# Designs tried in a protein design run: designed miniproteins, single chains, continued (3). Part 107

Each design is a single chain, and the fold is of that chain. pLDDT is the mean over its residues in the fold that is shown.

## One batch from the design tools (miniprotein)

Design m11711
Fold by ESMFold2-Fast:
Structure m11711 (fold): chain A 55 residues (1-55)
Amino acid sequence: MAAGLAEAEARGAAHLPVVKAVNKRFEENPEWDPVALSAEDVAAMVAEAEKEEAE
């Protein structure tokens, strides 16, 4: 997962909510490992970030 996010950023996807949510999680818990995320966890993070961005 983490390697895929780095490649997505190179493609200009850095503004995507999932990338922002992952970076925010790292700031709060530097020992957090994003490669352990399931597809459902990623979807939940995206939904939360989009809800925050909508306001």
Scores: mean pLDDT 60

Design m11712
Fold by ESMFold2-Fast:
Structure m11712 (fold): chain A 65 residues (1-65)
Amino acid sequence: MIEFEADMEKARELTAKLVRKGIELGYGQIVSFHTDVVADPSKPKKGKVEVEIPTEELRKFVEEI
Protein backbone atom coordinates (compact mmCIF):
# COMPACT_ATOMS: atom_id res chain seq x y z
CA MET A 1 0.00 0.00 0.00
CA ILE A 2 1.29 3.44 -0.98
CA GLU A 3 -0.12 6.64 0.54
CA PHE A 4 -0.21 10.19 -0.84
CA GLU A 5 -1.22 13.22 1.18
CA ALA A 6 -2.58 16.21 -0.74
CA ASP A 7 -5.34 18.78 -0.71
CA MET A 8 -8.81 17.43 -1.51
CA GLU A 9 -8.82 18.42 -5.18
CA LYS A 10 -5.37 16.95 -5.85
CA ALA A 11 -6.27 13.76 -3.97
CA ARG A 12 -9.33 13.34 -6.20
CA GLU A 13 -7.22 13.93 -9.32
CA LEU A 14 -4.67 11.34 -8.18
CA THR A 15 -7.42 8.81 -7.49
CA ALA A 16 -8.92 9.32 -10.95
CA LYS A 17 -5.51 8.95 -12.63
CA LEU A 18 -4.72 5.78 -10.68
CA VAL A 19 -8.09 4.19 -11.50
CA ARG A 20 -7.66 5.08 -15.18
CA LYS A 21 -4.12 3.63 -15.27
CA GLY A 22 -5.27 0.47 -13.51
CA ILE A 23 -7.93 -0.06 -16.16
CA GLU A 24 -5.43 0.67 -18.95
CA LEU A 25 -3.06 -1.99 -17.57
CA GLY A 26 -5.94 -4.46 -17.22
CA TYR A 27 -5.99 -4.38 -13.41
CA GLY A 28 -8.85 -1.93 -12.84
CA GLN A 29 -11.32 -4.73 -12.14
CA ILE A 30 -9.20 -6.27 -9.34
CA VAL A 31 -7.46 -3.18 -7.93
CA SER A 32 -8.96 -1.12 -5.11
CA PHE A 33 -8.33 2.61 -4.89
CA HIS A 34 -9.70 4.87 -2.19
CA THR A 35 -9.43 8.47 -1.13
CA ASP A 36 -9.80 9.46 2.51
CA VAL A 37 -10.35 12.99 3.70
CA VAL A 38 -8.26 13.29 6.85
CA ALA A 39 -9.05 15.88 9.48
CA ASP A 40 -5.83 17.81 10.05
CA PRO A 41 -5.98 20.54 12.74
CA SER A 42 -3.52 22.72 10.80
CA LYS A 43 -4.64 21.76 7.28
CA PRO A 44 -8.37 20.87 7.31
CA LYS A 45 -8.72 20.46 3.51
CA LYS A 46 -6.45 17.47 2.95
CA GLY A 47 -7.08 14.18 1.24
CA LYS A 48 -5.23 10.91 1.58
CA VAL A 49 -5.00 8.50 -1.33
CA GLU A 50 -4.34 4.84 -0.65
CA VAL A 51 -3.63 2.33 -3.41
CA GLU A 52 -3.70 -1.45 -3.26
CA ILE A 53 -1.06 -2.66 -5.69
CA PRO A 54 -1.30 -6.20 -7.13
CA THR A 55 1.61 -5.92 -9.61
CA GLU A 56 5.04 -4.31 -10.05
CA GLU A 57 3.87 -2.38 -13.12
CA LEU A 58 1.19 -0.56 -11.12
CA ARG A 59 3.67 0.06 -8.30
CA LYS A 60 6.12 1.74 -10.69
CA PHE A 61 3.37 3.97 -12.07
CA VAL A 62 2.31 5.01 -8.56
CA GLU A 63 5.92 5.82 -7.60
CA GLU A 64 6.30 8.06 -10.68
CA ILE A 65 3.30 10.32 -10.05
Scores: mean pLDDT 57

Design m11713
Fold by ESMFold2-Fast:
Structure m11713 (fold): chain A 89 residues (1-89)
Amino acid sequence: SREEQLEKVRELFDKILELLSKYFDPETVEQFKKIIDKALELMEKATPEQRLAIADGLRDYLLELTKDAPKEVQEEINKLLDEIREIVS
């Protein structure tokens, strides 16, 4: 169901937030959490095409934000984002 898909997406974003908490200050992490929470709320009412667009937008945002993070962190974030994209597609 859509509810089960969004729950899995939330779990994957929670893993991303946990990774970010090791490299960014708490205020920055809290800002990303708010962006993710708003995106998930929008996804609940969205079409599959709109959910994919939201996921791609979040990916671009996170990749730009983490561009100066260690390579291993960027790779793990990309892996989690790929899993999110597969769920919403």
Scores: mean pLDDT 84

Design m11714
Fold by ESMFold2-Fast:
Parts: structure tokens; sequence; C-alpha cells
Structure m11714 (fold): chain A 61 residues (1-61)
């Protein structure tokens, strides 16, 4: 279970860096919003789901 949470945080960090590197402030704000939802969630599956959504947002920018 701990591994899933660590993976979610790593995905969010990667998405944030990608958005910063592209200079896309709107995408970065959306990624941060999903990152907050992931951190606030107590369910590892829900944390991973929000993290994956952040990664998808970064890819579409």
Amino acid sequence: MEEVRTEALSKIAGAVKQAIDKGDKETLEKIIEYGRKAVASEDPEEQLKFAEEAVEIAKKS
C-alpha cells in the first residue's frame, strides 16, 4: 500500500516538472489541483487515480 502512494506522488512530481518545462501555467494549475486531491485522499487507489489524471493533463498540454 505504501508503494502505491509513493508512485502516485512520483507521477504528480513528474507531471508538475513537465508542465513547468513547457511553460504552461494553466496546465500546471490543473496538475497541482489533482495533486492536492491525491494527497488529501486516504484511499491508495483514489490517490493513484488522481495522479494518473495529472499525468494525462500534462501529456495533453
Scores: mean pLDDT 77

Design m11715
Fold by ESMFold2-Fast:
Structure m11715 (fold): chain A 98 residues (1-98)
Amino acid sequence: MPSPVELAEATVLHSSVVMSLIMLKSKPNNAAARAQVQRDIDYVLENIDRFIAVSTKKELQNLLEDLRELIKVAKENGYDDLAKKAEEIAKRVEEALK
């Protein structure tokens, strides 16, 4: 069973995706906001396997939905590097759901 620390880290990881999505939708041309989103998504990419290990199927499905929206918004704004990283994270989540 996941520890309270692992559950807290999982909450931070999913929140990083949600906040990145909000920031890109509200401030797509803000350089500081883009830099923060890049840092947050790098954190998610580095920690996704730990999140998968402690998450329920429903939590993984919720994360995948948010990641797909993030990929769409990143592509619409020309942030191809960010979209590619989000696609790599989404692929890991999809593989865990099979």
Scores: mean pLDDT 83

Design m11716
Fold by ESMFold2-Fast:
Structure m11716 (fold): chain A 82 residues (1-82)
Amino acid sequence: AAPATEEEAEEKAREELAELERMLESGELDAEEAVALAREERPTLSPELQEIIEESLKIPDPREAVLTLAREVARLLLEKLR
């Protein structure tokens, strides 16, 4: 399955995070709606993801909360690929 290597997975994660930051900056993605969606889905996720979501959503700025959540999820996924 793609990405084929850990390096490719890290590059893809960086590109996805950059695109997310761009969408939040342009207003294409509503940060408050993204926070609400993450909070709604949290109980159905693994305990590790629940903790990441809970900690990230403690940030009062919805944009910073979404960006922090995305970075922490990307970090967790990359660690699991190692």
Scores: mean pLDDT 74

Design m11717
Fold by ESMFold2-Fast:
Structure m11717 (fold): chain A 93 residues (1-93)
Amino acid sequence: MEEFEKEVKRLTENESEEVKKAVKEAAKAVIEAYESGDIYLGAEKLSKIPGVDFVTALLLTKEAVEFLKRGEPKKAAETVVKGIKWVKDRLAA
């Protein structure tokens, strides 16, 4: 988990505080899904982020957890960061 959390922080270093907060909450939801083995629990928590619908939350959680299970924490971090940024950018437009 350290490498996943470090990469999330690195990828969001120059982002707005709103994006940083949203990504941090999403990362926590993904970690809980991975540790519990319950992807739906993670998706439910991630869908509480403003602008993230349940389907998007489920797909992001599943993909990120699959990368973590494969030992690819950097790809898991990219999935979370890009997904949340895409949602936030759409809300700002």
Scores: mean pLDDT 83

Design m11718
Fold by ESMFold2-Fast:
Structure m11718 (fold): chain A 86 residues (1-86)
Amino acid sequence: MREEVERFAKENGLTIYAAAFTEQERTERAGREFGDLAMRNEGKGEVILRQETPESRPALERALEKALEAAKFTGNSQAVAELTEP
């Protein structure tokens, strides 16, 4: 499921990490809590948690940065590196 979502997001120019942490959770930028929230809505397509972005790469890049911030607060420095460069 996540694999298919990740690939779908990449094809649309969107990253699963950024997609999971998008405007849907607006003020929820606290790493673990955001992850837990995604789990609650997980199997309903909320695993995407993306906002429809019509090929707006600048917005996708900003969403990615939010995911990076969440990873830092979670204490997952390795994920931060992977999110910046796959």
Scores: mean pLDDT 45

Design m11719
Fold by ESMFold2-Fast:
Structure m11719 (fold): chain A 99 residues (1-99)
Amino acid sequence: MNAEELARYIAEKLPELEEMLEFRGEILRHLAEVERKVRKTGELSEEEKKKIEEELGEFIISKVELDEKAKELLEELMKKGIEEVLEALSLALKIVEEK
């Protein structure tokens, strides 16, 4: 799965458990802040969802030095939905924890 491939790239860049936990925490905090700023009603519109996805993708790229292949994997997962990106982050954490 593409989520597993992205997870391996992230785990290689953040091999230490403490750094991985901080990175995941920063991603979750950023996601909450972007959702708060974008949400205009009780339900997210498709436009609001796309804005959240774009800002989350840019934030991940800014925090981790991903090569072009890993960036393409991230963009492909973002097209499938934010849940796929969050799954990749969870898999990356599991890889680091199992060392």
Scores: mean pLDDT 73

Design m11720
Fold by ESMFold2-Fast:
Structure m11720 (fold): chain A 83 residues (1-83)
Amino acid sequence: SRVTEVEEVRRHGATLLDEIRKAGVVVDDELTEALADHFGVPVQDLTAPDVGEPPSAETVKKVRDFAIERDIDNGVQAIKAAT
């Protein structure tokens, strides 16, 4: 399952980044690098054209949840630094 998720992230980077944007998270180079590191894929694979069948709902959920959790954590740290 984990290996399947990594392969789906590698093959469907563009679609997965769009799903992150739909969740209300800003997709920038820092997030793309963090996502690549978290799933163990090269950054260039995330920016490559999507191939094959669309990613599974499970992979979409994991990618979206990772991005949302990271965005919340960054927001909490920014608030703590500002107050």
Scores: mean pLDDT 74

Design m11721
Fold by ESMFold2-Fast:
Structure m11721 (fold): chain A 83 residues (1-83)
Amino acid sequence: MEKEKQLLKRAEEAAELASKGEGSPRDANRLATQVGTELREAGVSEKVANQVAQIISDGGKRGSAELLEEARKRMEEAIKELE
């Protein structure tokens, strides 16, 4: 339960980065690393966790709201699979 809330909060932060259109490479990479780690700790496979992290990193660096929304949906699906 708590891990799911933390992951959703990270997804919100990624979406906020996209919404601002700032696309800071450092902030995007930091969020991607945090999300990847938290997904792995929650029991998501390393492959899926790393894929989500890369989408966040790429979306944030490019300021792509579409990519960050996709990452958020992928995170929600991964969390549901942990049920």
Scores: mean pLDDT 71

Design m11722
Fold by ESMFold2-Fast:
Structure m11722 (fold): chain A 58 residues (1-58)
Amino acid sequence: GSVEGRVAEAELRRAGVDPAEVVRLYRAGDTAGLRRLGEQHGVSAEGLRAAARVLLES
């Protein structure tokens, strides 16, 4: 894992978001699921997609 991946994971966990769930929804192309998860935790769906990309590239 990269520093960027560790930072993204820590930021998601601080927001109350499970990084594994974000990656799962991103891989499934579940845009509606990412939007709902973001709405529940005060994070944009765009932000969750960006975090998933960093985690997958790490």
Scores: mean pLDDT 82

Design m11723
Fold by ESMFold2-Fast:
Structure m11723 (fold): chain A 89 residues (1-89)
Amino acid sequence: MSPDTKLNEEEVRKLIKQMFPSTSDKDIDEVVEKIIKKLGVPSPVTEVYRMAKALLEGDEKKAEEKAKEAASLDKSISPVGQELLRIGE
């Protein structure tokens, strides 16, 4: 029986960012809130790891692609231009 270390909110956030460094801070904060809501504070590290992996294994690549697309579009056109294209489609 392994002792389960309990993490506070900031430690949970750091662990998730360490596991998924390409994920945006917004998505990390959302996952942290979901984990804390379900597991409580302080949260068991093993359950935090399991839940974060389940939530972010699909979202990590999506967030990375979304951030890359946004950066590429900002380089090509102004934010006003992006909004106009969105309305005109």
Scores: mean pLDDT 64

Design m11724
Fold by ESMFold2-Fast:
Structure m11724 (fold): chain A 85 residues (1-85)
Amino acid sequence: SLTDQLNQLRDEYDQLVAEFEDLVSRGASVEELQKVRDRLRQLADQAYDLREQAKDNPVLSRQAGLLYDDILHTIDYVDSVIKKK
């Protein structure tokens, strides 16, 4: 279901955030941070697509949109960390 897809994307997002935080704490390379960024970009695209697919469910569509926005804000933060290295 679209709800199951949203929950899977949320779980993947939470895992990537935890991975990113661990990488930053360990002083990981720019290359390693860029790999997390690329995966976050893929998740953002999937959340955007899910928002459009859920047009007949306004609650689910809004939740997918909020996830998309959260992922984009995280990408901006990842970019800020990369620029400082």
Scores: mean pLDDT 89

Design m11725
Fold by ESMFold2-Fast:
Structure m11725 (fold): chain A 70 residues (1-70)
Amino acid sequence: EEEKERLLKEADELLMESASYGVQAIKYAAKAVADKDKPESKKYLELAREYNEKSGELSKRAEELREKAK
């Protein structure tokens, strides 16, 4: 049971981190749209894509840990 609890705790931590990256992705995507005519728009779009990708990867890892906790 302790092993199961540790896996679930780690999964929760990864999900929280994933959510944080997701929020960053949305923030930068919004900035890219707001500044679409400015040179920094391209950098914001790249950052949004990078954070979104990291969010998805962490979410997948959390799901894997939850499966192991069954």
Scores: mean pLDDT 83

Design m11726
Fold by ESMFold2-Fast:
Structure m11726 (fold): chain A 96 residues (1-96)
Amino acid sequence: SENERVEERLLEDAAEAFRRAVERLVERNEVGAEESASVSAVTPDGEELSVSVTVRLVKRKDGGLFLSYRVEAKVPDALRERLLERFEELLAEAEE
């Protein structure tokens, strides 16, 4: 369907934007630094879909580094769940 095509494209665009934000943050190597990215798309029905993500480099109490993120999204619930799963996969790859 046309709506599914727009949703799939938004998912991939959001994943790519997230990956690039993570790469910039890792290259900066600054504890407490944040990188943000936003993507949007319009369905054939004129509905606007949007995803905004912010990634932060955090220092654990034991001195280890990890990446945290927050998401603001105007998307169907099923797409939001897929976005979160994709972001978690990308974070796991970046921490290796």
Scores: mean pLDDT 83

Design m11727
Fold by ESMFold2-Fast:
Structure m11727 (fold): chain A 59 residues (1-59)
Amino acid sequence: NEAAAKKGAENLRKGAKRNNVPEAALEAAIQAYLDALAAGKSLDEAENAGVRAYLAAGG
């Protein structure tokens, strides 16, 4: 749902700030995560999409 998507994105941003993560890789991960949720994917599928996008963007 939208509330879970926003909380997930917020948690990813907070974790990234603590670990000096590249912002481009973080935003790619968040976008993939939100897109997967908007497409009706499960939270696990959305998290996997985010992780794949993060790694592909050089995270």
Scores: mean pLDDT 75

Design m11728
Fold by ESMFold2-Fast:
Structure m11728 (fold): chain A 60 residues (1-60)
Amino acid sequence: LSPEERERIVDAVAEYLVSLGADEAFARAQAERAVREYEATGTTSNAGLQRVIEETLAAL
């Protein structure tokens, strides 16, 4: 992933979490963690966040 593509994915995941009622700072931290896990392993421990990552990648 390019840095720009990575940032778009982090933003999409964070926005998703905020839409579920999460605090912005918490959402951003969770998004960063999920994207790092996905970059390292190709998966995340949270199926909902993995779906958002994969959908955002497909839209790039």
Scores: mean pLDDT 82

Design m11729
Fold by ESMFold2-Fast:
Structure m11729 (fold): chain A 84 residues (1-84)
Amino acid sequence: MAKATVTVDEDGNVTVRLEKDGKLVSEATGPLGSGAIATDAGYTVGAGRNEKGEALLALVPGGSIGDAVGRAFAKPGETATAEG
């Protein structure tokens, strides 16, 4: 099972940590609203923002746009986890 842990800092930067079977396989940081953060493990994390300024995050395997297997929501300063 893949697990993405996503942290949004106060400046709106998103840090993604991807784990498979309890092992860290990728970590990336990018600005919130850049659309997607690719990982070395064949997953893309899509990121957006809602009307309340909360980060809306989706874990997408293998570059298949729209096939999100996990979703998470985080406010600035929060951490959330998506599983797939």
Scores: mean pLDDT 63

Design m11730
Fold by ESMFold2-Fast:
Structure m11730 (fold): chain A 91 residues (1-91)
Amino acid sequence: SERIEAIERVIRLAEALAREEGIDASEELARLRAVREKLRAGRPLSAEEQALLDGAVAAVRAVEEAIRNEEKHELTEESRRFLERIRALLE
């Protein structure tokens, strides 16, 4: 359950970033969704898939920390709106 919740958080953040920045993250999202489906099916992850999940979780933590730091610096209206959306997806 915790691992499924973690991958869902990662997918939501990646989708939000892709949408807001106009980035093509289709390959990364497909790989993350494949990991999610394996976890939902109770199947073991390969070493590569586990490394991807671990790296993605670490990246989300880094983004969460950056969001907290940016909030202390009086963001512009656009940046504040973007960060508020990302934060909502991480909660």
Scores: mean pLDDT 68

Design m11731
Fold by ESMFold2-Fast:
Structure m11731 (fold): chain A 77 residues (1-77)
Amino acid sequence: AEFLVQMHKMLQELADKKYPTITQAQLDQSIDVLKTKHPDLAAKIEKLRKQGKSAQDIDKEYGDEVTKATEQQILEK
C-alpha cells in the first residue's frame, strides 16, 4: 500500500526537478515489488520500461493510476 505512495513520490520528484533522483535500477526493483501488489499496473509500467521509457515518461503515462491507488489506500486507512 505505502509502496505505491513512495513510488509515486519518487517519480514526481524526478519529473519536477528534471534531474535523476532515482536510478533506472531502483525503478526496476520497484516494478518487481509492484508485480506482487498490482500485477496489471506493474505489467504496463514494465512494458514502457522495456520500450526505453524513462521514469518521467512512466509517471506521465501511469501517474494517474498510481495516484488513484494511493487515494484508495488513504480511504482504507
Scores: mean pLDDT 58

Design m11732
Fold by ESMFold2-Fast:
Structure m11732 (fold): chain A 78 residues (1-78)
Amino acid sequence: SVEEQIKELQETVDNIIDYIKENPNISQEEKEAIANSLQAQFKELGLNVEVKVINGSAEDFIKAIKEATEKAIEELKA
């Protein structure tokens, strides 16, 4: 169901955010790998949502992940 897909996506994203909070000095390469992994998961759900990777703080990356996830959830509900 859409409800179960949203729950699973939220749980996955929460785990990723917790990892980034515990590892704020993550490399640009690791950020790109995380972004690519999330984008692949969105594509499996039939969604084309980008996770922006910029040369910024871990907090900026977390914000980008949250924004992309919110957009994906809104598209799933449509």
Scores: mean pLDDT 84

Design m11733
Fold by ESMFold2-Fast:
Structure m11733 (fold): chain A 67 residues (1-67)
Amino acid sequence: SEAAAQARADALGDAHRARVNKFIDELAKMIKEGASEEELREKAREYFGVDDEVLIDNLLDRAKKKV
């Protein structure tokens, strides 16, 4: 049913959000340890396998808000 399909999609979305949040916590730790902006950007590119500057900027901004 559509409700069962939506529940599965929601569960996958929750798992993805948890993974992203864990990565943002790792970036926040790197910031606290004195990592440069370039080191943070490279870590984000490597983790997601993408060169999406908007996504990378959003991840870094979210990590900076945790510090």
Scores: mean pLDDT 76

Design m11734
Fold by ESMFold2-Fast:
Structure m11734 (fold): chain A 68 residues (1-68)
Amino acid sequence: SREELLQEAIERTEAKTQAQKDWLRRMFEDLNEEEQRELLELLSPKPSDFIVASTKRTELRRKAGVIH
């Protein structure tokens, strides 16, 4: 489920603060399950992953925005 994918992202990125967890939640909220899985596969436990995740989310939302 979408909630399970979000929890996996929190664990994979080692998000420790509420602000980091809220940021991840916002990144995942607008994505469908397939997009969330694709984003999750790109994440690793490094701060630079937040930049990669943000870029990927923007690309996915851009594609979906025409059809949404």
Scores: mean pLDDT 66

Design m11735
Fold by ESMFold2-Fast:
Structure m11735 (fold): chain A 92 residues (1-92)
Amino acid sequence: SPVDRVRRLLGELHLQVLAMLSQGASSDDIIAVMQATHERVLALMGEASAPERQVIARGAILTYDTIAMLTSDNPEVVALANKFRAQYSALA
């Protein structure tokens, strides 16, 4: 289902950001993977029913709130996470 595919993508993003932080990756590199995941999630929302879109939006909100927490010392990453979180809040 679109929900299961998004849950997998968001979980992969979380693990990827953790790995990137442990390796000292740049804010630009973290931003790039966040943007790529956001684009893929929006595409899957286009395939989802209205109830599924709400579940997806809530999962995305939790994921980007978690990324903002993990990257609290990286203001550019936090700003993008908060922007995406707000976009999904409007869709929930």
Scores: mean pLDDT 90

Design m11736
Fold by ESMFold2-Fast:
Structure m11736 (fold): chain A 83 residues (1-83)
Amino acid sequence: SLKEEVEEAREAVKILEEMVAAGAEPVLNSAGVPVSMETLLEMARLVLEALEKIYREKLSPEEKEELWREVQERIREIIAAEA
């Protein structure tokens, strides 16, 4: 359910915040490219904020599509900044 997705996203953000605080090393993505914990945390926070907005405001399918387009654009900017 959407509520479970929000709860899972919150837990993921909490874990990533703890990893950043502990100085955890970058992880390899599916393409074998290292990604910093800070970058993963920033992306996870964007996903959490989007899921919370969908849940809180009960967004329509069209509104959800627009929101996810905005999130994808922000993620592209974050990845470009890491490069």
Scores: mean pLDDT 81

Design m11737
Fold by ESMFold2-Fast:
Structure m11737 (fold): chain A 80 residues (1-80)
Amino acid sequence: EELKEKILEIGRKTMVEINKVDDPQKRRELLIKRYEEVLKLVKEAGAPEEMISYFEKALQALKEGKLDEARKYLEKAMEI
């Protein structure tokens, strides 16, 4: 419950930051950084291994420019 609230808050703040950046490459770098922060947070919080695995897959997809795949993995992680 509290962990999911923190993840949603990071997502909300990230969207605000992205709206201030016009460069698509810089926006992507910001997204990657924030996903890495979320992954660290869920690992430190002792989240289920399945949830952690989905966040790792989402981050990898994002680094590969596969935004749709990253979104699907993020959705699966949040359903756990």
Scores: mean pLDDT 78

Design m11738
Fold by ESMFold2-Fast:
Structure m11738 (fold): chain A 67 residues (1-67)
Amino acid sequence: VISGEEAVKEREEKFGEEAIEARENALLTEEQKKEHKERFPEETLENPTMKQYIDAGGEAALAEAEA
């Protein structure tokens, strides 16, 4: 059990990406993984959901808008 803002923040920064991916991967059923793999047969990264895919593409666009 983890309690404390500093401990949570360190976990989020250090394991935030891994923790999120682990959660998303655990939540993603084989059916969802199959659909994702079927669209991208070679793009089976530690991608948790389409959110990461959109965020990866949209991040560059948002950076230009905010810049």
Scores: mean pLDDT 51

Design m11739
Fold by ESMFold2-Fast:
Structure m11739 (fold): chain A 63 residues (1-63)
Amino acid sequence: SLEDAIATLDALLATSDSVSFVEALLAYFERQLAETPAEDEERRRITAALVEYLRGRRAELLA
């Protein structure tokens, strides 16, 4: 689920949190979103939400 995915990202960021790491995760999920078939609406929606979440985390780290 989206909640489980965010919880996993939060756990990863808690142990390896850095701008470079967040940017690497963001690049990974942006690529996943681009490669996800249009028919997989749920996966696209979840991946897009993770991209937005990571963009927010990146903005917080740069503030």
Scores: mean pLDDT 80

Design m11740
Fold by ESMFold2-Fast:
Structure m11740 (fold): chain A 77 residues (1-77)
Amino acid sequence: SSPLDKSVVEAAMTAYKTLRAMGVPDEVAARATVREAEEFLAARGESLTEEHKRAIIEAVAKEDERVAEILRELLAE
């Protein structure tokens, strides 16, 4: 994995953890996690790859399977 792959997961997880600490609903936390990952990569001229999607889903699943399931649906094409 590239250093950028690790950084996008860390950015997404920071957004997820911050919003969960604020008590937002699962759907809001999931959408914000995706948005943060997309914005992080867009600022660098990149887009979400299948590898990025998988890594983010796996990281969230370790904390919250319900939010991970919403992420799988949001990131499905």
Scores: mean pLDDT 83

Design m11741
Fold by ESMFold2-Fast:
Structure m11741 (fold): chain A 80 residues (1-80)
Amino acid sequence: MKPSKEVLDKALEAAVKDGIITEKQAKLVRAFYELYGDKVDPGEVTKILLENPDASDEEIIKALKEKFPDVNWEEVLKKA
């Protein structure tokens, strides 16, 4: 089931405020939701971030590319 935009926004804001993810990582998840939310569950992206709270932005991007190879990450990164 696709989470609502409101639920996703609140979860991302809380995670940034609590220092779990960076503001750049939150923007990446939001950009992914806007471009691919109808094709891929954005909750899976959020899970990767929460499972890797100490990971760098580059490490998160690598993990996402490995999990979702069919996604055009160049477009997501441009929008984020």
Scores: mean pLDDT 72

Design m11742
Fold by ESMFold2-Fast:
Structure m11742 (fold): chain A 102 residues (1-102)
Amino acid sequence: VVDEVEKYFAPRAEELRRKEEELRRLLARMDRENARELIREAARLLEANLTEEDIERLVESLEEKEGFEESSEEDLRRARELIEELARYRKEAEELYKKLLE
């Protein structure tokens, strides 16, 4: 039963991982404040229930591994697009899972 969900999303899983990697790299290239706001927005859209302390730890982890640079308008737009696509994908997977449990 779980295998049917995985089969449906398996071709998209590689694309999803590439988009997650792109988002991570974009966040690392932003300034700290913009990275924090985008992580907060992503947590809200993904319903991840992250606390402010959890968000700050993620920001610190990115700073230690990648460093922060000055944000560009293009990077901000692309990051928001990726967050929206990831959130939509998550909701599609949840809806399919709920239908299988009916």
Scores: mean pLDDT 65

Design m11743
Fold by ESMFold2-Fast:
Structure m11743 (fold): chain A 72 residues (1-72)
Amino acid sequence: SVDAFENELVRLVLEGKISAEQGSAIGKAVAPLIEAGDLEGAKAAVREVGAKYGLSEETVERLLAAIDRSVA
């Protein structure tokens, strides 16, 4: 389930850590990998989009943790 990851994106937008547009783009890049069970690919995609958008280390770590929660 991608719900934990999608919920974390919503929280990050509400906290002002990412924009709604960034959240949508990150979701489109990462959610299909989580749904396919490619967790290492999903984590790599988070790191790539984090670098592209200049996201803080804290924000990237929260997204990585949300990927781990998405498989529970």
Scores: mean pLDDT 84

Design m11744
Fold by ESMFold2-Fast:
Structure m11744 (fold): chain A 91 residues (1-91)
Amino acid sequence: SQREELERARRELNRLALKTMGKIQELTAKIPDKEKRQQIIDDSSQRVAKIVREGLERLRRGERPEEVLEDARKRLEKLLKESEKKVKELL
């Protein structure tokens, strides 16, 4: 059913966000400076939360789940790559 597909998409969106934050946490654990580490975590957390909120709103408006999830995956992957670059500059 359309309702079951929507609920599955919401769960997948949250799962992708959790996985992305877990990877950022692993990357930032390498940073010796606690303040710089926390700044990257906080900035990334805010950006992930925004991606999730926008994705959930798009799903609520009846946009295609596959398109919403693909967009969210691409945005989260870009965020992860940017975070990896920032971490590398602090090592």
Scores: mean pLDDT 88

Design m11745
Fold by ESMFold2-Fast:
Structure m11745 (fold): chain A 63 residues (1-63)
Amino acid sequence: SVDDEVLALTEAGVPDEEIAYRLGKKAAETNDPDWSRRVMLILMSGTNDQRLAASKGIVEGLK
């Protein structure tokens, strides 16, 4: 699940901005509503760096 992936990345010490990027990319690649909802929350409530990273991930995942 998206929650399991976020937990695994957090426990591995991956920065929040890198997690945001990876979530954005995977949401765009999979078109999965659970991944898309998590990315939406980042875009609405995340830091400017997290929001930018998620947006870059989405653009990359759409290629």
Scores: mean pLDDT 86

Design m11746
Fold by ESMFold2-Fast:
Structure m11746 (fold): chain A 106 residues (1-106)
Amino acid sequence: EVREEILRTLEKIFTLKVNIIHLEITDPEQQKAEIEKLLENMKKTVEEIRKASEEDQRKMYENFKKELEELTKKHKELATQRRARIYAQNPEEVEKKKKEFEESLK
């Protein structure tokens, strides 16, 4: 069961790291290369988990939960920064869309 929880947590970590790569890197080929590196590193981590004792698996799970929390915070920060940048580049279009949305609520 601990192993199952670790693997689910790693899947969430992988997804967040992929999303962060997409937010930080604009070049699709560079995004692909970074995701491939991430996948290779994750495969090695899975093999380490498979070979670990139950006690070591519990310690790894605690470490991965902490990593997941930090990555979640980083992702939210980057997403907020990207949104602010898009607004700054296109303030008129953003204001127009906000007004349309507000009118739709009446």
Scores: mean pLDDT 78

